# Ledger of designs, part 57: designed miniproteins, single chains

Each design is a single chain, and the fold is of that chain. pLDDT is the mean over its residues in the fold that is shown.

## One batch from the design tools (miniprotein)

Design m2092
Fold by ESMFold2-Fast:
Structure m2092 (fold): chain A 68 residues (1-68)
Amino acid sequence: GGVSRLIGLTLRLLGDPNFTVSLSDGSTLTVTAKGDGVAQLLVLKQELEQDPDFTVTLEGDTLTITLS
């Protein structure tokens, strides 16, 4: 479960020039923000923390989303 939702999130973020996105082994999504995009990562972290399918960690300008 959650894989199709993680792929959908990856495709949405790939369309945003403020982010660099990498999906590893179908279970871990890494999102790196450019400068001012860090504020958008904080919002994304807050949204995804509400989803029980995901474990989310923010380190500097990089958000890591892992299927739970």
Scores: mean pLDDT 79

Design m2093
Fold by ESMFold2-Fast:
Structure m2093 (fold): chain A 89 residues (1-89)
Amino acid sequence: EIENIRAMEESFLDSFRAMIETLDKKHPDEEETAKLLKLLEEREKEFEELFKNSKSAEELLEKIEEKYGVEKETIRALARGEAASRALN
């Protein structure tokens, strides 16, 4: 279960970085992009605490949705992609 939680954390962070990149491409704003990157760094630290205190991947996903407003289904889709990639190794 811990490996699944880590994979979901990685997928979440990758998704967040991709979102920042997409927003910058569509609405270029150097100041806003810098603020979002700082938020990402702070959220990486917070996410480690969520990971440590979560008993399951589902609990982690619920906490992410509740705290960060990132749709649970979006994170599940990304985590599913990561799991498929790992299964093909």
Scores: mean pLDDT 68

Design m2094
Fold by ESMFold2-Fast:
Structure m2094 (fold): chain A 58 residues (1-58)
Amino acid sequence: MSGEEGVAAAREAAEKYGEEAYEEARKMVGELLKKGKSNAEAIKEAGEYLKKKYGVKI
């Protein structure tokens, strides 16, 4: 299955950062797909964005 790594990243963000992070990931993926990026690229970039925004350590 293609895009598996990006899907896993979004799922982990939902588990770690809650529903708000999950909703942001979904919006980000949608925007990137509209720009012509592949599913794998869109999901990966959304995951990186969530890590930056929500994954800031203490």
Scores: mean pLDDT 66

Design m2095
Fold by ESMFold2-Fast:
Structure m2095 (fold): chain A 90 residues (1-90)
Amino acid sequence: TLNNLGNVYKSQGKYDEAIKAYEEALKIYPDNHPARGLTLNNIGNVYEAQGKYDEAIKAYEEAAKIFEEAGNLEAAEEVRKSIAEVKSKK
């Protein structure tokens, strides 16, 4: 899948290719689908690895909202921890 392709690129350090694959995956998933939250969290991880902290925070914030709307409070809390960690690096 495109999300899996993004994960492969991310593990290879091919961050721009990873983001593009994740963005294509987002076009396939409906707005409230749990896979969108996972994909946005992965995009946040890539931006964080690139040192693009503002972009990472925006992606994580969107992922957290999707998880909160889906009632997955544990996933939302983990993403919120990622946001706090990125903010501590600024």
Scores: mean pLDDT 82

Design m2096
Fold by ESMFold2-Fast:
Structure m2096 (fold): chain A 84 residues (1-84)
Amino acid sequence: SMAEEEELIKLVEEIYNRAMKEADELVKQGRLQDAIMVLEIAIGLLGIIRGVSKLMGLEKAAKFADEKIKELEERIKELEKELA
């Protein structure tokens, strides 16, 4: 249903926003490896939501989760460059 898909999209956004905020705070503290770990955990959680959404035919929720996973992966690449 539209309501179920909207709640999953909201959950994806909440996980993404919390992970990005926590990672940015860890970066300010010089804790780059911990920031990467937080983002990797968020990718794992969003991957589960994406998989469940696909199995349920909730294509908008699955696509939104996939988009947020890609944004988190790009952020990890930026932080990995700072570790080098």
Scores: mean pLDDT 90

Design m2097
Fold by ESMFold2-Fast:
Order: C-alpha cells, then sequence, then structure tokens
Structure m2097 (fold): chain A 68 residues (1-68)
C-alpha cells in the first residue's frame, strides 16, 4: 500500500542518515538530510510514484554527500 511505501522510505532515510554518520559526516549534516528527505516524502508521498520518490530522494542524498 501507499502507506507501507511511505513508511519504508522514511526508514530508508533514517538508515541513510545513520550511515552518513558512520562514514564520518557530522550529526548535524545527517539531521539536515533526514529532515529535508522526510519533508519531501510527507509533501509528495501520496501523489508521486515509487520511482519518482526514490529518484528525488537519491538526488537529495547525493547532493548532501557532495556538499558535506
Amino acid sequence: SKKELIEGLKDRVKYTGEQLVELGFSKEAAEKFIKEAEKYIEENGEKLSKEELEEKLQKIATEYVEKA
């Protein structure tokens, strides 16, 4: 269901944030990433496809990794 997809994406975002800290990124950078990604999921989760959501979340993660 759409709710299961949204919760799965939120779990993935939290996991990615934990991995960023493990890789040596600051807790602040990881928190900013999580906050931005979760906001995107909340605003767009029920109106976009799984593929569209995953593509945008991947872009957000990539930009944070390169900027941090």
Scores: mean pLDDT 81

Design m2098
Fold by ESMFold2-Fast:
Structure m2098 (fold): chain A 96 residues (1-96)
Amino acid sequence: SMELEREMAAGVVEVAIAVVKSTLPRFPISPEVRERLLALLDAAIEALNARDYATAAATLREAADLLEREGKRLNNPGLLEAARLLRLAAKTAEEI
């Protein structure tokens, strides 16, 4: 069923966002960057719940870009992995 496939894809995106949110306190990023990332991830969840998959994908890419910049600046592979996870989630969301 195409509807079931969409629900499963949305679930995968939601899990990816939850994983990144849960790991943010462990990263040596500034409180300002952390708050911005949390706001972007919460906005992506709201878009996903509204079935606005294009906005969810765009917002996840913005969060991934920020994580990648911080990961490169801090030479932190965990931040780079979080960015990669959100980019995969964004691609999944746009394919719904």
Scores: mean pLDDT 90

Design m2099
Fold by ESMFold2-Fast:
Structure m2099 (fold): chain A 90 residues (1-90)
Amino acid sequence: SMNEELAEKARELRKEAEKLLEEGKKRAEEALKESKEKGIEVMKETAEELLKKMEEAAKVLDKISKGTGEGIKEQGERAKEALIKEAEEL
C-alpha cells in the first residue's frame, strides 16, 4: 500500500540519519586531530544534517497520519542540541 511505501521511506531516512551521525562523528574526530576549530565545525554541520534528515522522516510519517512524525522530529532536535553542546564543550 501507499502507506507501507511511506513507512519504508521513513525507515530509510532514519537509517541515513544514523549513518550521518556515525560518519559525522568520525569526521569530527579526525578534524579535531588537525584543529579544534575544524572539529567543532564538522560536529555542528553534522548536527544540522542530522536534524534535516530526521525532519524529512517526520514529514513522510505525517503523510500517513498527522502527528506520527512528531516524536522523530523531537528526537532530531534533541540530538542536534546534544551534538552542538558537545562541540561547544570541546
Scores: mean pLDDT 84

Design m2100
Fold by ESMFold2-Fast:
Structure m2100 (fold): chain A 74 residues (1-74)
Amino acid sequence: SEEDFKIEEIVSEAMRLFAELLAAGKTPEEARKAVIEFVNKKADELGLSEEQKKELIERTERAFDLALRHRADA
């Protein structure tokens, strides 16, 4: 759906930003905070519903945990 597409796009942008911030020497905590602010701003700009915003944040947080696990285990 269009809504799923928008969520997927924002998560992809969020994960690119997250990787860039980590590569620039930001801590995972600093990077997570900045990316969640970015995601909230994008959701508000696009007029996403509370349900869509919740799904977006949940997907983004899941992606952070996966990325950090791969960094710790590699």
Scores: mean pLDDT 81

Design m2101
Fold by ESMFold2-Fast:
Structure m2101 (fold): chain A 60 residues (1-60)
Amino acid sequence: MYKVVIRSKDVTKLIAAALRVIGELPDAKIEIKGDELTITAPDTPENRKLLEELKREFDE
């Protein structure tokens, strides 16, 4: 399994990131706690690339 954590003080930004994950990776596990969005998915090159890109776009 591959895991990334996206941190933002703006909950709307975390929700936007979570919705994108739901659309692109239906098998991913998503957890929002405080200012952190944790995404866990099967460790494939495609999933890793997408999760790292999302972290780059949404992480503060």
Scores: mean pLDDT 80

Design m2102
Fold by ESMFold2-Fast:
Structure m2102 (fold): chain A 99 residues (1-99)
Amino acid sequence: YPFIEEAANMSIDELLERLAELDGDRELVEEIRRLINSDDERERAEAVSILLQLADQAAKQGKLEVAVLALALYLKLLGYSPEEIARKLRGWLENLKNS
């Protein structure tokens, strides 16, 4: 899936912008950006929770690109490399196809 490799190599700002474009909820994306840039560890943990929720809902709606962007951002916030993110996203997509 070419989009997985693209998403894995995007910066945090690029992922947020593409997510706002595809999902259309720019207010939610701006809230996520605020939480990510917070000095409060709990606010950063909230951003992670929101991204996982968004990815799950997007996947259930067949919005695979939105789900991939949200998961890529989540994994990037956890400190994974682009190579690790791409590998994890491919594993997630295969599991989704088998569900």
Scores: mean pLDDT 83

Design m2103
Fold by ESMFold2-Fast:
Structure m2103 (fold): chain A 74 residues (1-74)
Amino acid sequence: GMEEVLRESEEEFIVLRAAMEAARILEEAGMPFREALSLAMRIAREALEETEGDLEEREEKVTRRAVEEARRLA
């Protein structure tokens, strides 16, 4: 139903938001933006799959994990 579509859209938005933050860190470290965004999107999706909790908790955890991984690679 509509609720499943909205949940999927919210999850994709969480991934995109986290990926944009992670991509900025990777780009500042010298990675071209397209490569940084591609890697950041993969990191954010992996982080989403590893997190549980409500939507707000997952958004915070995914962003934190993606930023931490980006800083590790920078």
Scores: mean pLDDT 80

Design m2104
Fold by ESMFold2-Fast:
Structure m2104 (fold): chain A 90 residues (1-90)
Amino acid sequence: MKQSPEELELDTEIALIRMEISVLKKAIETTELSEEDRKKIEEELKKAEEHIRKAEEALAAGDLEAAREHIEKAREHVKKAKEILDKALE
């Protein structure tokens, strides 16, 4: 398979976001959180996973612009999940 530098970059970003989602899922399983905060974090992570799936589909189709857009949306949802978790631990 031939990967351009941009394809390799986007593939790497997808892998890193998937890792962050996995870490956050494990963190909420072991952390004492209110049911409301847990549900909010889980919903944000679910949205991030959906965007990562769409980014992978776009990258496989050669649509680098769509892949980049979905990666950005996934990052936004991961950031929101982290912000909810950080506030719940304060």
Scores: mean pLDDT 85

Design m2105
Fold by ESMFold2-Fast:
Structure m2105 (fold): chain A 84 residues (1-84)
Amino acid sequence: DNKSLADKLLELSRELAKRGVNKLMQEAVKHLFQAALYILSGDKEKALSHLDEAMKLLQKAAEEGNEDAKEALKKVEEIKKQIE
């Protein structure tokens, strides 16, 4: 269900936005929000593109020691598998 996947991405975006100010995570949140909108509109290709950009940003934040980014990356990977 496209709505269920979009709802999961919107929830993750909201939770990451609450967990503090990190520039890479803020940029990742914007991409997760765009991915959710594209899932709702049925544009799977654009949704996956935005998820890939979010994952790159979250990976970089995790490498810089952000544990919230590491956890979020795993959740995004799982959501991406459900879209693919």
Scores: mean pLDDT 84

Design m2106
Fold by ESMFold2-Fast:
Structure m2106 (fold): chain A 70 residues (1-70)
Amino acid sequence: SDSEEIIKAGIEEKLAEIKERAAKADPEKQKEIDKLLEEMKKKLAEAKTPEEALKIWKETMSKIEEILKK
């Protein structure tokens, strides 16, 4: 349970940082990131296990980093 809270807090902080970076870098990238965040919310709503939720969050972070790298 503590691990879940730590991971959630870390993801939220990292997502805020990524959104700030995207806003400074490129408006098009910001739109793509917003879409990924919405998709993540939908997937998280369907996830029934902590493992699935963690995987969804990790995949979303990876995709955002790839967008920013472009």
Scores: mean pLDDT 74

Design m2107
Fold by ESMFold2-Fast:
Structure m2107 (fold): chain A 65 residues (1-65)
Amino acid sequence: SRLAEPAEAEVESGYTAAGVHIDGGRLSGSSADELGRLLDELVAMIREAEAAGVPRIVIEEMRLE
């Protein structure tokens, strides 16, 4: 989804950093298939956020990873 508000982008990043996405990101079972799907979603989200004009500050946090 396209981010229209900076606060929304910050909340999304905070949720990921808070371990909600990291804890859920620990793949189990079909780890290979899940990893591939997550990578596709991540790439799509990054491109979509860039097109929506997400502030560079939140994008920079993703680059640290």
Scores: mean pLDDT 49

Design m2108
Fold by ESMFold2-Fast:
Structure m2108 (fold): chain A 61 residues (1-61)
Amino acid sequence: SLEERVRAIIDELAPDLDEETKQAIVEMALWRRERLGLSDEQVLQEVTETARALAARLAAE
């Protein structure tokens, strides 16, 4: 499912994020897909960018 693919990207790119943050990203991605009519590919792209940005910020601290 898209939800499983979103979670897999988060766990690959930002494994050290807390569980609440990971769940928030999943929920936001699914909400944006439904609200804005984004394709699965667009959702996965946004999640990848978000996860990379958060991982970079976490690594800098």
Scores: mean pLDDT 83

Design m2109
Fold by ESMFold2-Fast:
Structure m2109 (fold): chain A 55 residues (1-55)
Amino acid sequence: ASSLLQQAEEYMAKALEYMKKAQEAYSNGDFKTADQFEAKAREYAKKGLAYREKV
């Protein structure tokens, strides 16, 4: 279904956004914030993959 694919794309976009924020935090030496953003990126990636697999 197109709606499931759209949700998958939206979650993957959010995952990439948080991964970028995590990398920026790492470059600033803020490892705690980087770990938090990386965890959010992984969570959104899992959701995106789950919707993609249902299509």
Scores: mean pLDDT 80

Design m2110
Fold by ESMFold2-Fast:
Structure m2110 (fold): chain A 85 residues (1-85)
Amino acid sequence: LEEEGQAKAAAGDYEGAAAAYRKLYEETGDPEAMANLGNAYRGAGDYEAAAEAYEEAARLYEEQGNLEAAEEFRRAAELLRAKAA
């Protein structure tokens, strides 16, 4: 699924990449998979969905004690929400 998501994104298939990363997140709960889902939405131009995915990734990283990653993704989400609004 991670390899599938990366391959789809590299091919410009951002919808396929988003589907692969969403499934990976459902199976693993991995905040990196949620962050990659956000990257796929951003690649597709869906800035609102990308911001929501990054906000969720930030929450998950904070729960794991990775405050640096949480802050980075919250900032990314804020910038995308400003662009989507």
Scores: mean pLDDT 82

Design m2111
Fold by ESMFold2-Fast:
Parts: sequence; C-alpha cells; structure tokens
Structure m2111 (fold): chain A 66 residues (1-66)
Amino acid sequence: MVTEEEITAAMGMIYYGLGKLLLEKRKDPEGAAELFTKAAELFRKAGDEEGAAEAEAAKAEAEAAA
C-alpha cells in the first residue's frame, strides 16, 4: 500500500505537471511559479530531494519568464 510519503510525492508530481502546463500552454509564468513552489515543498516533505530540485529549477525558469 502507498505511504504518506508516496502520496505526498504524487501530489508534488501533480502540481509540477500543472505548472508545466501553465507555463507551456497558457503562458502564465506567475501561476506556474506558484505551482512549482508547492511541488517543491511537497517533494521535500516526501524526502524526494531530486524532485524538489527539479521543481525549484522549473520555478526559477518560470520566474525568469515573468
């Protein structure tokens, strides 16, 4: 069965995917940055430092586009 950490990481992946969608399809870099921020926080809570780093990198790209 899934653990709380696995569920938290899955939520992080969902926010990360939504952030990418906002950035690529809707050109909403501010909204994307907010979603990437939530994704990074969720990945850190799940102990997924690689996922958190990817989300922070994506956030930085979104902030640079804003």
Scores: mean pLDDT 79

Design m2112
Fold by ESMFold2-Fast:
Structure m2112 (fold): chain A 61 residues (1-61)
Amino acid sequence: DAVAARQARLGEISTAAAKAAYEELKKWGDPTSEEQFDEAVKKASEAARKAIGEVRTRLAA
């Protein structure tokens, strides 16, 4: 059903975004400066956004 399909899509997008952000943050380890912390957050946000875009493209097929 349309509602169930939309919920499944949102769940997949949320999971992919969270995974991408986690993997990016994991690469940075323990940021030792405020600038490193800000850059890590920025990169995690970019990774999450990219993952969302990839899932949206796949689900549009």
Scores: mean pLDDT 75

Design m2113
Fold by ESMFold2-Fast:
Structure m2113 (fold): chain A 66 residues (1-66)
Amino acid sequence: SEADELLERIEKATVQEAGRILAEFAEKYGIPDSVLQEAIAEARKESTDPKETLLLAFRKLVEKLQ
């Protein structure tokens, strides 16, 4: 799936590249920036690592589209 391919890309990316992948995904699926930022904020409550936070935020966005 596209979500699995993007997860692999995020795992191999730098923190900056991972953030860009999330932003591009949100734009592609019409997810408002406010919703993207909310997902990131919720993920920040679960992890102190920037990379892990972005992975968690991406998973939260994918769950909202299901």
Scores: mean pLDDT 84

Design m2114
Fold by ESMFold2-Fast:
Structure m2114 (fold): chain A 81 residues (1-81)
Amino acid sequence: DDAVKLLMASLSLREGKEYYEKGEYEKAKELFERSAELAKGIHPKLEAEALRNLSKAYEKLGEYEKAEEYRKQAEEIEKKI
């Protein structure tokens, strides 16, 4: 249910940040994507945080258009909080 999804989203976000700090940006990207999906429509603050980190991972991978898309998605969610 939603409580389990939020716990899983929080764990994926934390693990993604660890891989990002290690320079493993592809793995970090996958974990941030999962975190955003699990938080979607349930916890806007967590979803926005996951999307901002996802944007940063795409930027490190040189995918600047995707990075900008996810940055804008996070900003739109933050405007509704």
Scores: mean pLDDT 89

Design m2115
Fold by ESMFold2-Fast:
Structure m2115 (fold): chain A 65 residues (1-65)
Amino acid sequence: MAEEARRLLEEAEEALRRGDLEEAQRLIKKASDLVKQTAKAGDLETAQELAARVAELQRRLREAQ
């Protein structure tokens, strides 16, 4: 769960770097869903860290548009 979310966030960062905004948006959405699942499973610390990264990438995506 958390490992998959981290991988997706890394791929989203790479997509943003390339200017692939559609791919970045798709990856961020998938990562966000996994973060919510991590929180529901009780891993609140990891979920909070990953949620902060999701929020940062969402802000960068909006800035790039």
Scores: mean pLDDT 83

Design m2116
Fold by ESMFold2-Fast:
Structure m2116 (fold): chain A 111 residues (1-111)
Amino acid sequence: MTLFDIIEQKGKELGLSEEVIEGIKELVTLFIVLERDPEKFARAIQTQLKLASEEEREFLAKVLAAVMELAGKEVSDELRKGILEGDYDYILLAAQALLDFINQNQHLLPK
């Protein structure tokens, strides 16, 4: 069983769409490439949000909120809005939740 299998299983249990589940897998991959550094990830995401179309921003914000839900975090409407507006502190909270999720499943990652 892979980390992606866990993302798919938990995402389906939370009622997430297949597109959102795929988006989570892409964000997990980016986070690992960025050495699991929440600050580097948050800056990369903030940059992507500034370059994205409105529809792409809404989708990315939805995926980041879904990452927090996968990590067992409560996602308020204020937090969802802050992520959508590109607020660094809210994006950093999502990055920290992603780190927590990966650490919970570290046994599924190569050494």
Scores: mean pLDDT 84

Design m2117
Fold by ESMFold2-Fast:
Structure m2117 (fold): chain A 86 residues (1-86)
Amino acid sequence: AEELLRSGDPEAVLEAALRLLQEKVGDFTPEAFEKPEVRQKALEIFRLALEGLEKADPRDRIVALFTLSVALAAAYLGEPLESLLR
């Protein structure tokens, strides 16, 4: 999974990022995101995915980033996202 984040293939990067988030966070429940360590790991995975998508086709990059953002947003909806990013 981690190696796929370096592939530059937007589909592989997205799949790897979602798998790592699923493995570390579980079912993306608000309860899982109550733990600061879980939130930090999710943010780190998101950052790695962003870096992996940097050289991807712009259209595929936007779709992958949107899908990943929706997955993260669903997990963070129970908490102030701004507090986590500070």
Scores: mean pLDDT 64

Design m2118
Fold by ESMFold2-Fast:
Structure m2118 (fold): chain A 60 residues (1-60)
Amino acid sequence: SMRDDLLESLDDEIEKMKKENLPEEVIKRFEELRKELEEGKLSVEEAAKKAQEIKLELAE
């Protein structure tokens, strides 16, 4: 499903962030987003949008 695909994508991003030693606060934001998507508190579209916003903040 689109939700499962996004959860897998978020897991990959979190693993990459940990490998690159990004700040714990940033990693925690992504982990919280994943949890909210898994628990159904966010739609797939909302979660994807928030993930993109976090990535844009990191890119400057």
Scores: mean pLDDT 81

Design m2119
Fold by ESMFold2-Fast:
Formats: structure tokens, C-alpha cells, sequence
Structure m2119 (fold): chain A 68 residues (1-68)
């Protein structure tokens, strides 16, 4: 059976995927919210690298939302 940490990380990957989909549709503000949620899940799972990537994607999406 997968660990609870693996389940939490998997949830983060799903939420990040939703963020990617929203970003592809130009919904940058909504994408940023999804990336922030994914980053929290990755930190809870102990995956700091994925959390940092998700936080960076959230910041990039927020900047795009301000300039769009």
C-alpha cells in the first residue's frame, strides 16, 4: 500500500495538473490558487523540490494575471 505521504504528494500532483490546465486556458488567477494548494500538499508530503516548483508556478501565474 502507498504511504500517506505518497497519497498527499499524489493529490498535490493532481491539483498542480488542474493548475496547468487552467493556465493553458488563460485562467491565470485560478491557476495560481491551484499551484498554491499543490505547494502546501507537497510540503506536507515532505517533497520540498515539488513544493518550490509549485510556489514558483503560482508566482508566475499571479504575474501573468496582473499583466493580462
Amino acid sequence: MVSEEEITEGMGLIIAGIGNLLKSQGKYKEAAEMYKEAAKLFREAGNEKLAEEAEKKAKEAEELAKKA
Scores: mean pLDDT 82

Design m2120
Fold by ESMFold2-Fast:
Structure m2120 (fold): chain A 100 residues (1-100)
Amino acid sequence: MLTREELLRRVDALKAQVETLIAQAEANGDPERVELARRVLKLVDEAKELIQDPNVSLEEAQRVVFAVGEAVSLVADPSTPLEQARKAIEEAEKLIKEAK
């Protein structure tokens, strides 16, 4: 299991990746991917808050970070159908709500 410090480093890296994805999607004129990338950016910020909450277990925090990471990967891949990216985002949103 990763430490909270390792999870924080991962979520900071994911934030940088998502900010790059937003810029790339805007440059490519892909408003659907811009919307999905902005949605993932919100999940990255929420995941960071969960990692910093001592009442949230490391196992729950790790599951959230990995789900957010999967959503980032699917949004980043131009060959991934938008529906698959949306499903990954919805799963990450569900895990964040349940981790309270």
Scores: mean pLDDT 85

Design m2121
Fold by ESMFold2-Fast:
Structure m2121 (fold): chain A 78 residues (1-78)
Amino acid sequence: SSSAEQGAEILEEAARRAEEAGDPGVAEALRQVARYLRETGDIGLAADSARMIASQSTGEAKRAAEEAARKLRELDKQ
């Protein structure tokens, strides 16, 4: 799979976790980043966006967004 596809899957999994935690707003924000990443391939900007979403989040939704940002940063190094 492409790096953009892998990154989008990371964001979709984080969105699922945020939704299960009761935060549909964070889930939708992460899904928007996944769509953007599939369109542009800009993994670095996707990582920054996930980090920003995490900074505006709390609890498990925050942890999910932070985990996505970290994984995207590691993917961007490849």
Scores: mean pLDDT 88

Design m2122
Fold by ESMFold2-Fast:
Structure m2122 (fold): chain A 64 residues (1-64)
Amino acid sequence: VDVELAIESVAKKVYELAKKDSKKAREFLENFVENLRKSGVSDEDVEAIREAGTKALEEAEKEK
């Protein structure tokens, strides 16, 4: 997995989704992270992606 590309893609997707529905954005992030874990992505890479998504969600919520 290209971790940098995944971080950018997830952050953008979560941010856009959170502007419409923060609950669905959280569900998307959790499902995405769970699928990465099942695919054998390292815990460190999974946490980096999860953190990026969480920050994007928080930023979108603060703009509301």
Scores: mean pLDDT 79

Design m2123
Fold by ESMFold2-Fast:
Parts: C-alpha cells; structure tokens; sequence
Structure m2123 (fold): chain A 79 residues (1-79)
C-alpha cells in the first residue's frame, strides 16, 4: 500500500508538470498568434493601424506572462 501511495504521488506530480508546461505553451502560442495578427493587419492597409497596434500590445502582454511563468518554473526547480 505504501508503494501504491508513492506511485500515485509520482503520477500526480507528473500531471502537475504537464499542466505547467501546457500553460507555458499556451501563453507562447497566444503571444505568437497576436503578433502575427498585428503584422498581417499592417500589411493590409493604414486604416488597420490602430487594430494592429492593439493586437501587438496583446502579444506583448502574453509574452510578459510567458516569460514570468517560465521564470517561476525555473526558480521552483532551483529551490
């Protein structure tokens, strides 16, 4: 029973690590997606400049969240 309990803890820790990696990937994907949207709008015409700038700003916000989450995971690994 103690070995079974230890196995469950290892599985739970693995699931938590997968969820943390998914969060990092999702934030990176959102940042990239917003940067692409902003860049594409800038190629269509000057009338889309304001909307493009809003998407680029969203890209920066998600990039900051990505970098913060990545740093938190690195700091947890060092402690």
Amino acid sequence: SSLEEQGRKVEEEARKRVEEQKEVIDLAAEAGGYYIKGAVLLTIGPEYKEEAEEYLKKGEEYEELYLKKLKELEEKRKK
Scores: mean pLDDT 83

Design m2124
Fold by ESMFold2-Fast:
Structure m2124 (fold): chain A 68 residues (1-68)
Amino acid sequence: SNAEKAIEEAVERVRKAATEAGFDEWLRDSLARYVRYEAEKAPTDEEKIKAAQEATDRVLQSIADQAS
């Protein structure tokens, strides 16, 4: 489904960003699980896509803030 693709893309974006930031495997996995968890708790496919995007944006912002 479109929601499943969006969630997988979000998880991969987060894993890539965490890897590039030098995070250990445990933290990379934790951030990926966070994005999936936020997406999966949403009740509709449209809301799952939005939740995945919003969770990804929050993770990427957090990584950027740590790099400051």
Scores: mean pLDDT 84

Design m2125
Fold by ESMFold2-Fast:
Formats: C-alpha cells, structure tokens, sequence
Structure m2125 (fold): chain A 92 residues (1-92)
C-alpha cells in the first residue's frame, strides 16, 4: 500500500502541474519538459532524504504557473534538476 500511495501522490502532482501549465497557456511540449524536470528534481531530493525541499520546489513552481510565468517555472525546475544530478554524480 505504501508504494501505491506514493505512486498516487506523484501522479496527482503531475496532473496538477499539467493542468496549471495548460491554464497558463503553455504548449504541450513545454508541459512535458516541465513535468519531466520537476519529476527529476523531486526524485533527487527524495534520494537525498529531503522531502521538504521537494515540497518547497513544487509550491514555488505552482505559484509561478498560477501567475502565468511558465518559462520561469521551467527554468527553476531545470536548474534544480541539473544541480541535483551534478551533486549525485560527485557523491558517487
């Protein structure tokens, strides 16, 4: 049940992000890239044992999308994902 609950939570987050981005006028390709970047960053924070940072990132992205600032939301998500990927490589 724990894995099913986690999967449901991640799916709900992805669905909410897609809807907010669509409402903000993002194109389907931009939505796909945004959700992918957020997913990578969230996974990275969970691997580090920092779920609170994942939640902070999600709230900031949602706020930017509600303001119609799609490009800024994407850049934030991508920068966080790239930063976490680099850190994980260095800790190998």
Amino acid sequence: SHMEELRRKLQAISDELRELAREAGAEEEEIRELVGAIGSAVAGYLIEGKPEKAEELLEKVKELLREGRVEEAYKLAREEAEKLAKKLEEEK
Scores: mean pLDDT 77

Design m2126
Fold by ESMFold2-Fast:
Structure m2126 (fold): chain A 64 residues (1-64)
Amino acid sequence: MMDALAEMAQLVAEAIRTGRWEEARERMREIAEKHGLPEEEVERLLTAGELARAASAEAARLRA
């Protein structure tokens, strides 16, 4: 239970690096279901990660 959020955060970080958001979403949903976490929490983490990636890409583009 305590480590489920940490594991999902690692999947989001990998998705930011690799761009494989679909795979990350599927794996996060499996972890959430296994630990009895609400689906809304998975969607919140994915949305936050996607926004972080978009912000990082825009910052890199502006600095290039």
Scores: mean pLDDT 74

Design m2127
Fold by ESMFold2-Fast:
Formats: sequence, C-alpha cells, structure tokens
Structure m2127 (fold): chain A 67 residues (1-67)
Amino acid sequence: EREKRLEEALKEAKEAFEKGDSEKLRELSKRLDLIEQLRIVMELAKELGLATEEEIAAAEEELKKME
C-alpha cells in the first residue's frame, strides 16, 4: 500500500515539477510524511538525471537510517 502511494505521488510530483505547478507540489508535501517526501525527491533526481548513481546510493543509505 505505501509502495503504491509512493508510485502515484512520484508520478504526480514529476508532472507538477515539469509544469512548474508549485501549488500541486505543496499539496503533495502535505499528504506525504518526511520519509516519503525524501524518497520522491531521490526518485525524481534519478529519473531526471540530476544526480549520479553514487549520490543516489548515499542518499538511500541515509534515508534507511531515518526509518
């Protein structure tokens, strides 16, 4: 269930980010907890090519410590 929620939120966040819809991004942040928000940011950075595989791996390790 959480996994499906994250997949849906990632799709919405990517579309809102591409369109510059700051209101939609704010709405998403209210629906997601901090860990979910960080996972979305990491997946967006990976998908958009804004981070290297090493940077993503380091961020995932830190995120795992927060759970």
Scores: mean pLDDT 71

Design m2128
Fold by ESMFold2-Fast:
Structure m2128 (fold): chain A 60 residues (1-60)
Amino acid sequence: SEEEYMKELIDIFVEFGDKLDEALRKARETGRKDWQEEIDKIAEEFNKKVKELRKKYEAS
């Protein structure tokens, strides 16, 4: 349903917001040089989950 789709989509956004915040916090604390690679990885995982969610609800 539309409501179930929206709930799962929000959950994905919340999880990735949390991961992004943690990665940025650690980058500031450690001064790591390649923090952008970690951000790119998080963004790729987010995009993958959004695509999987769409496929799940479009196949029903």
Scores: mean pLDDT 82

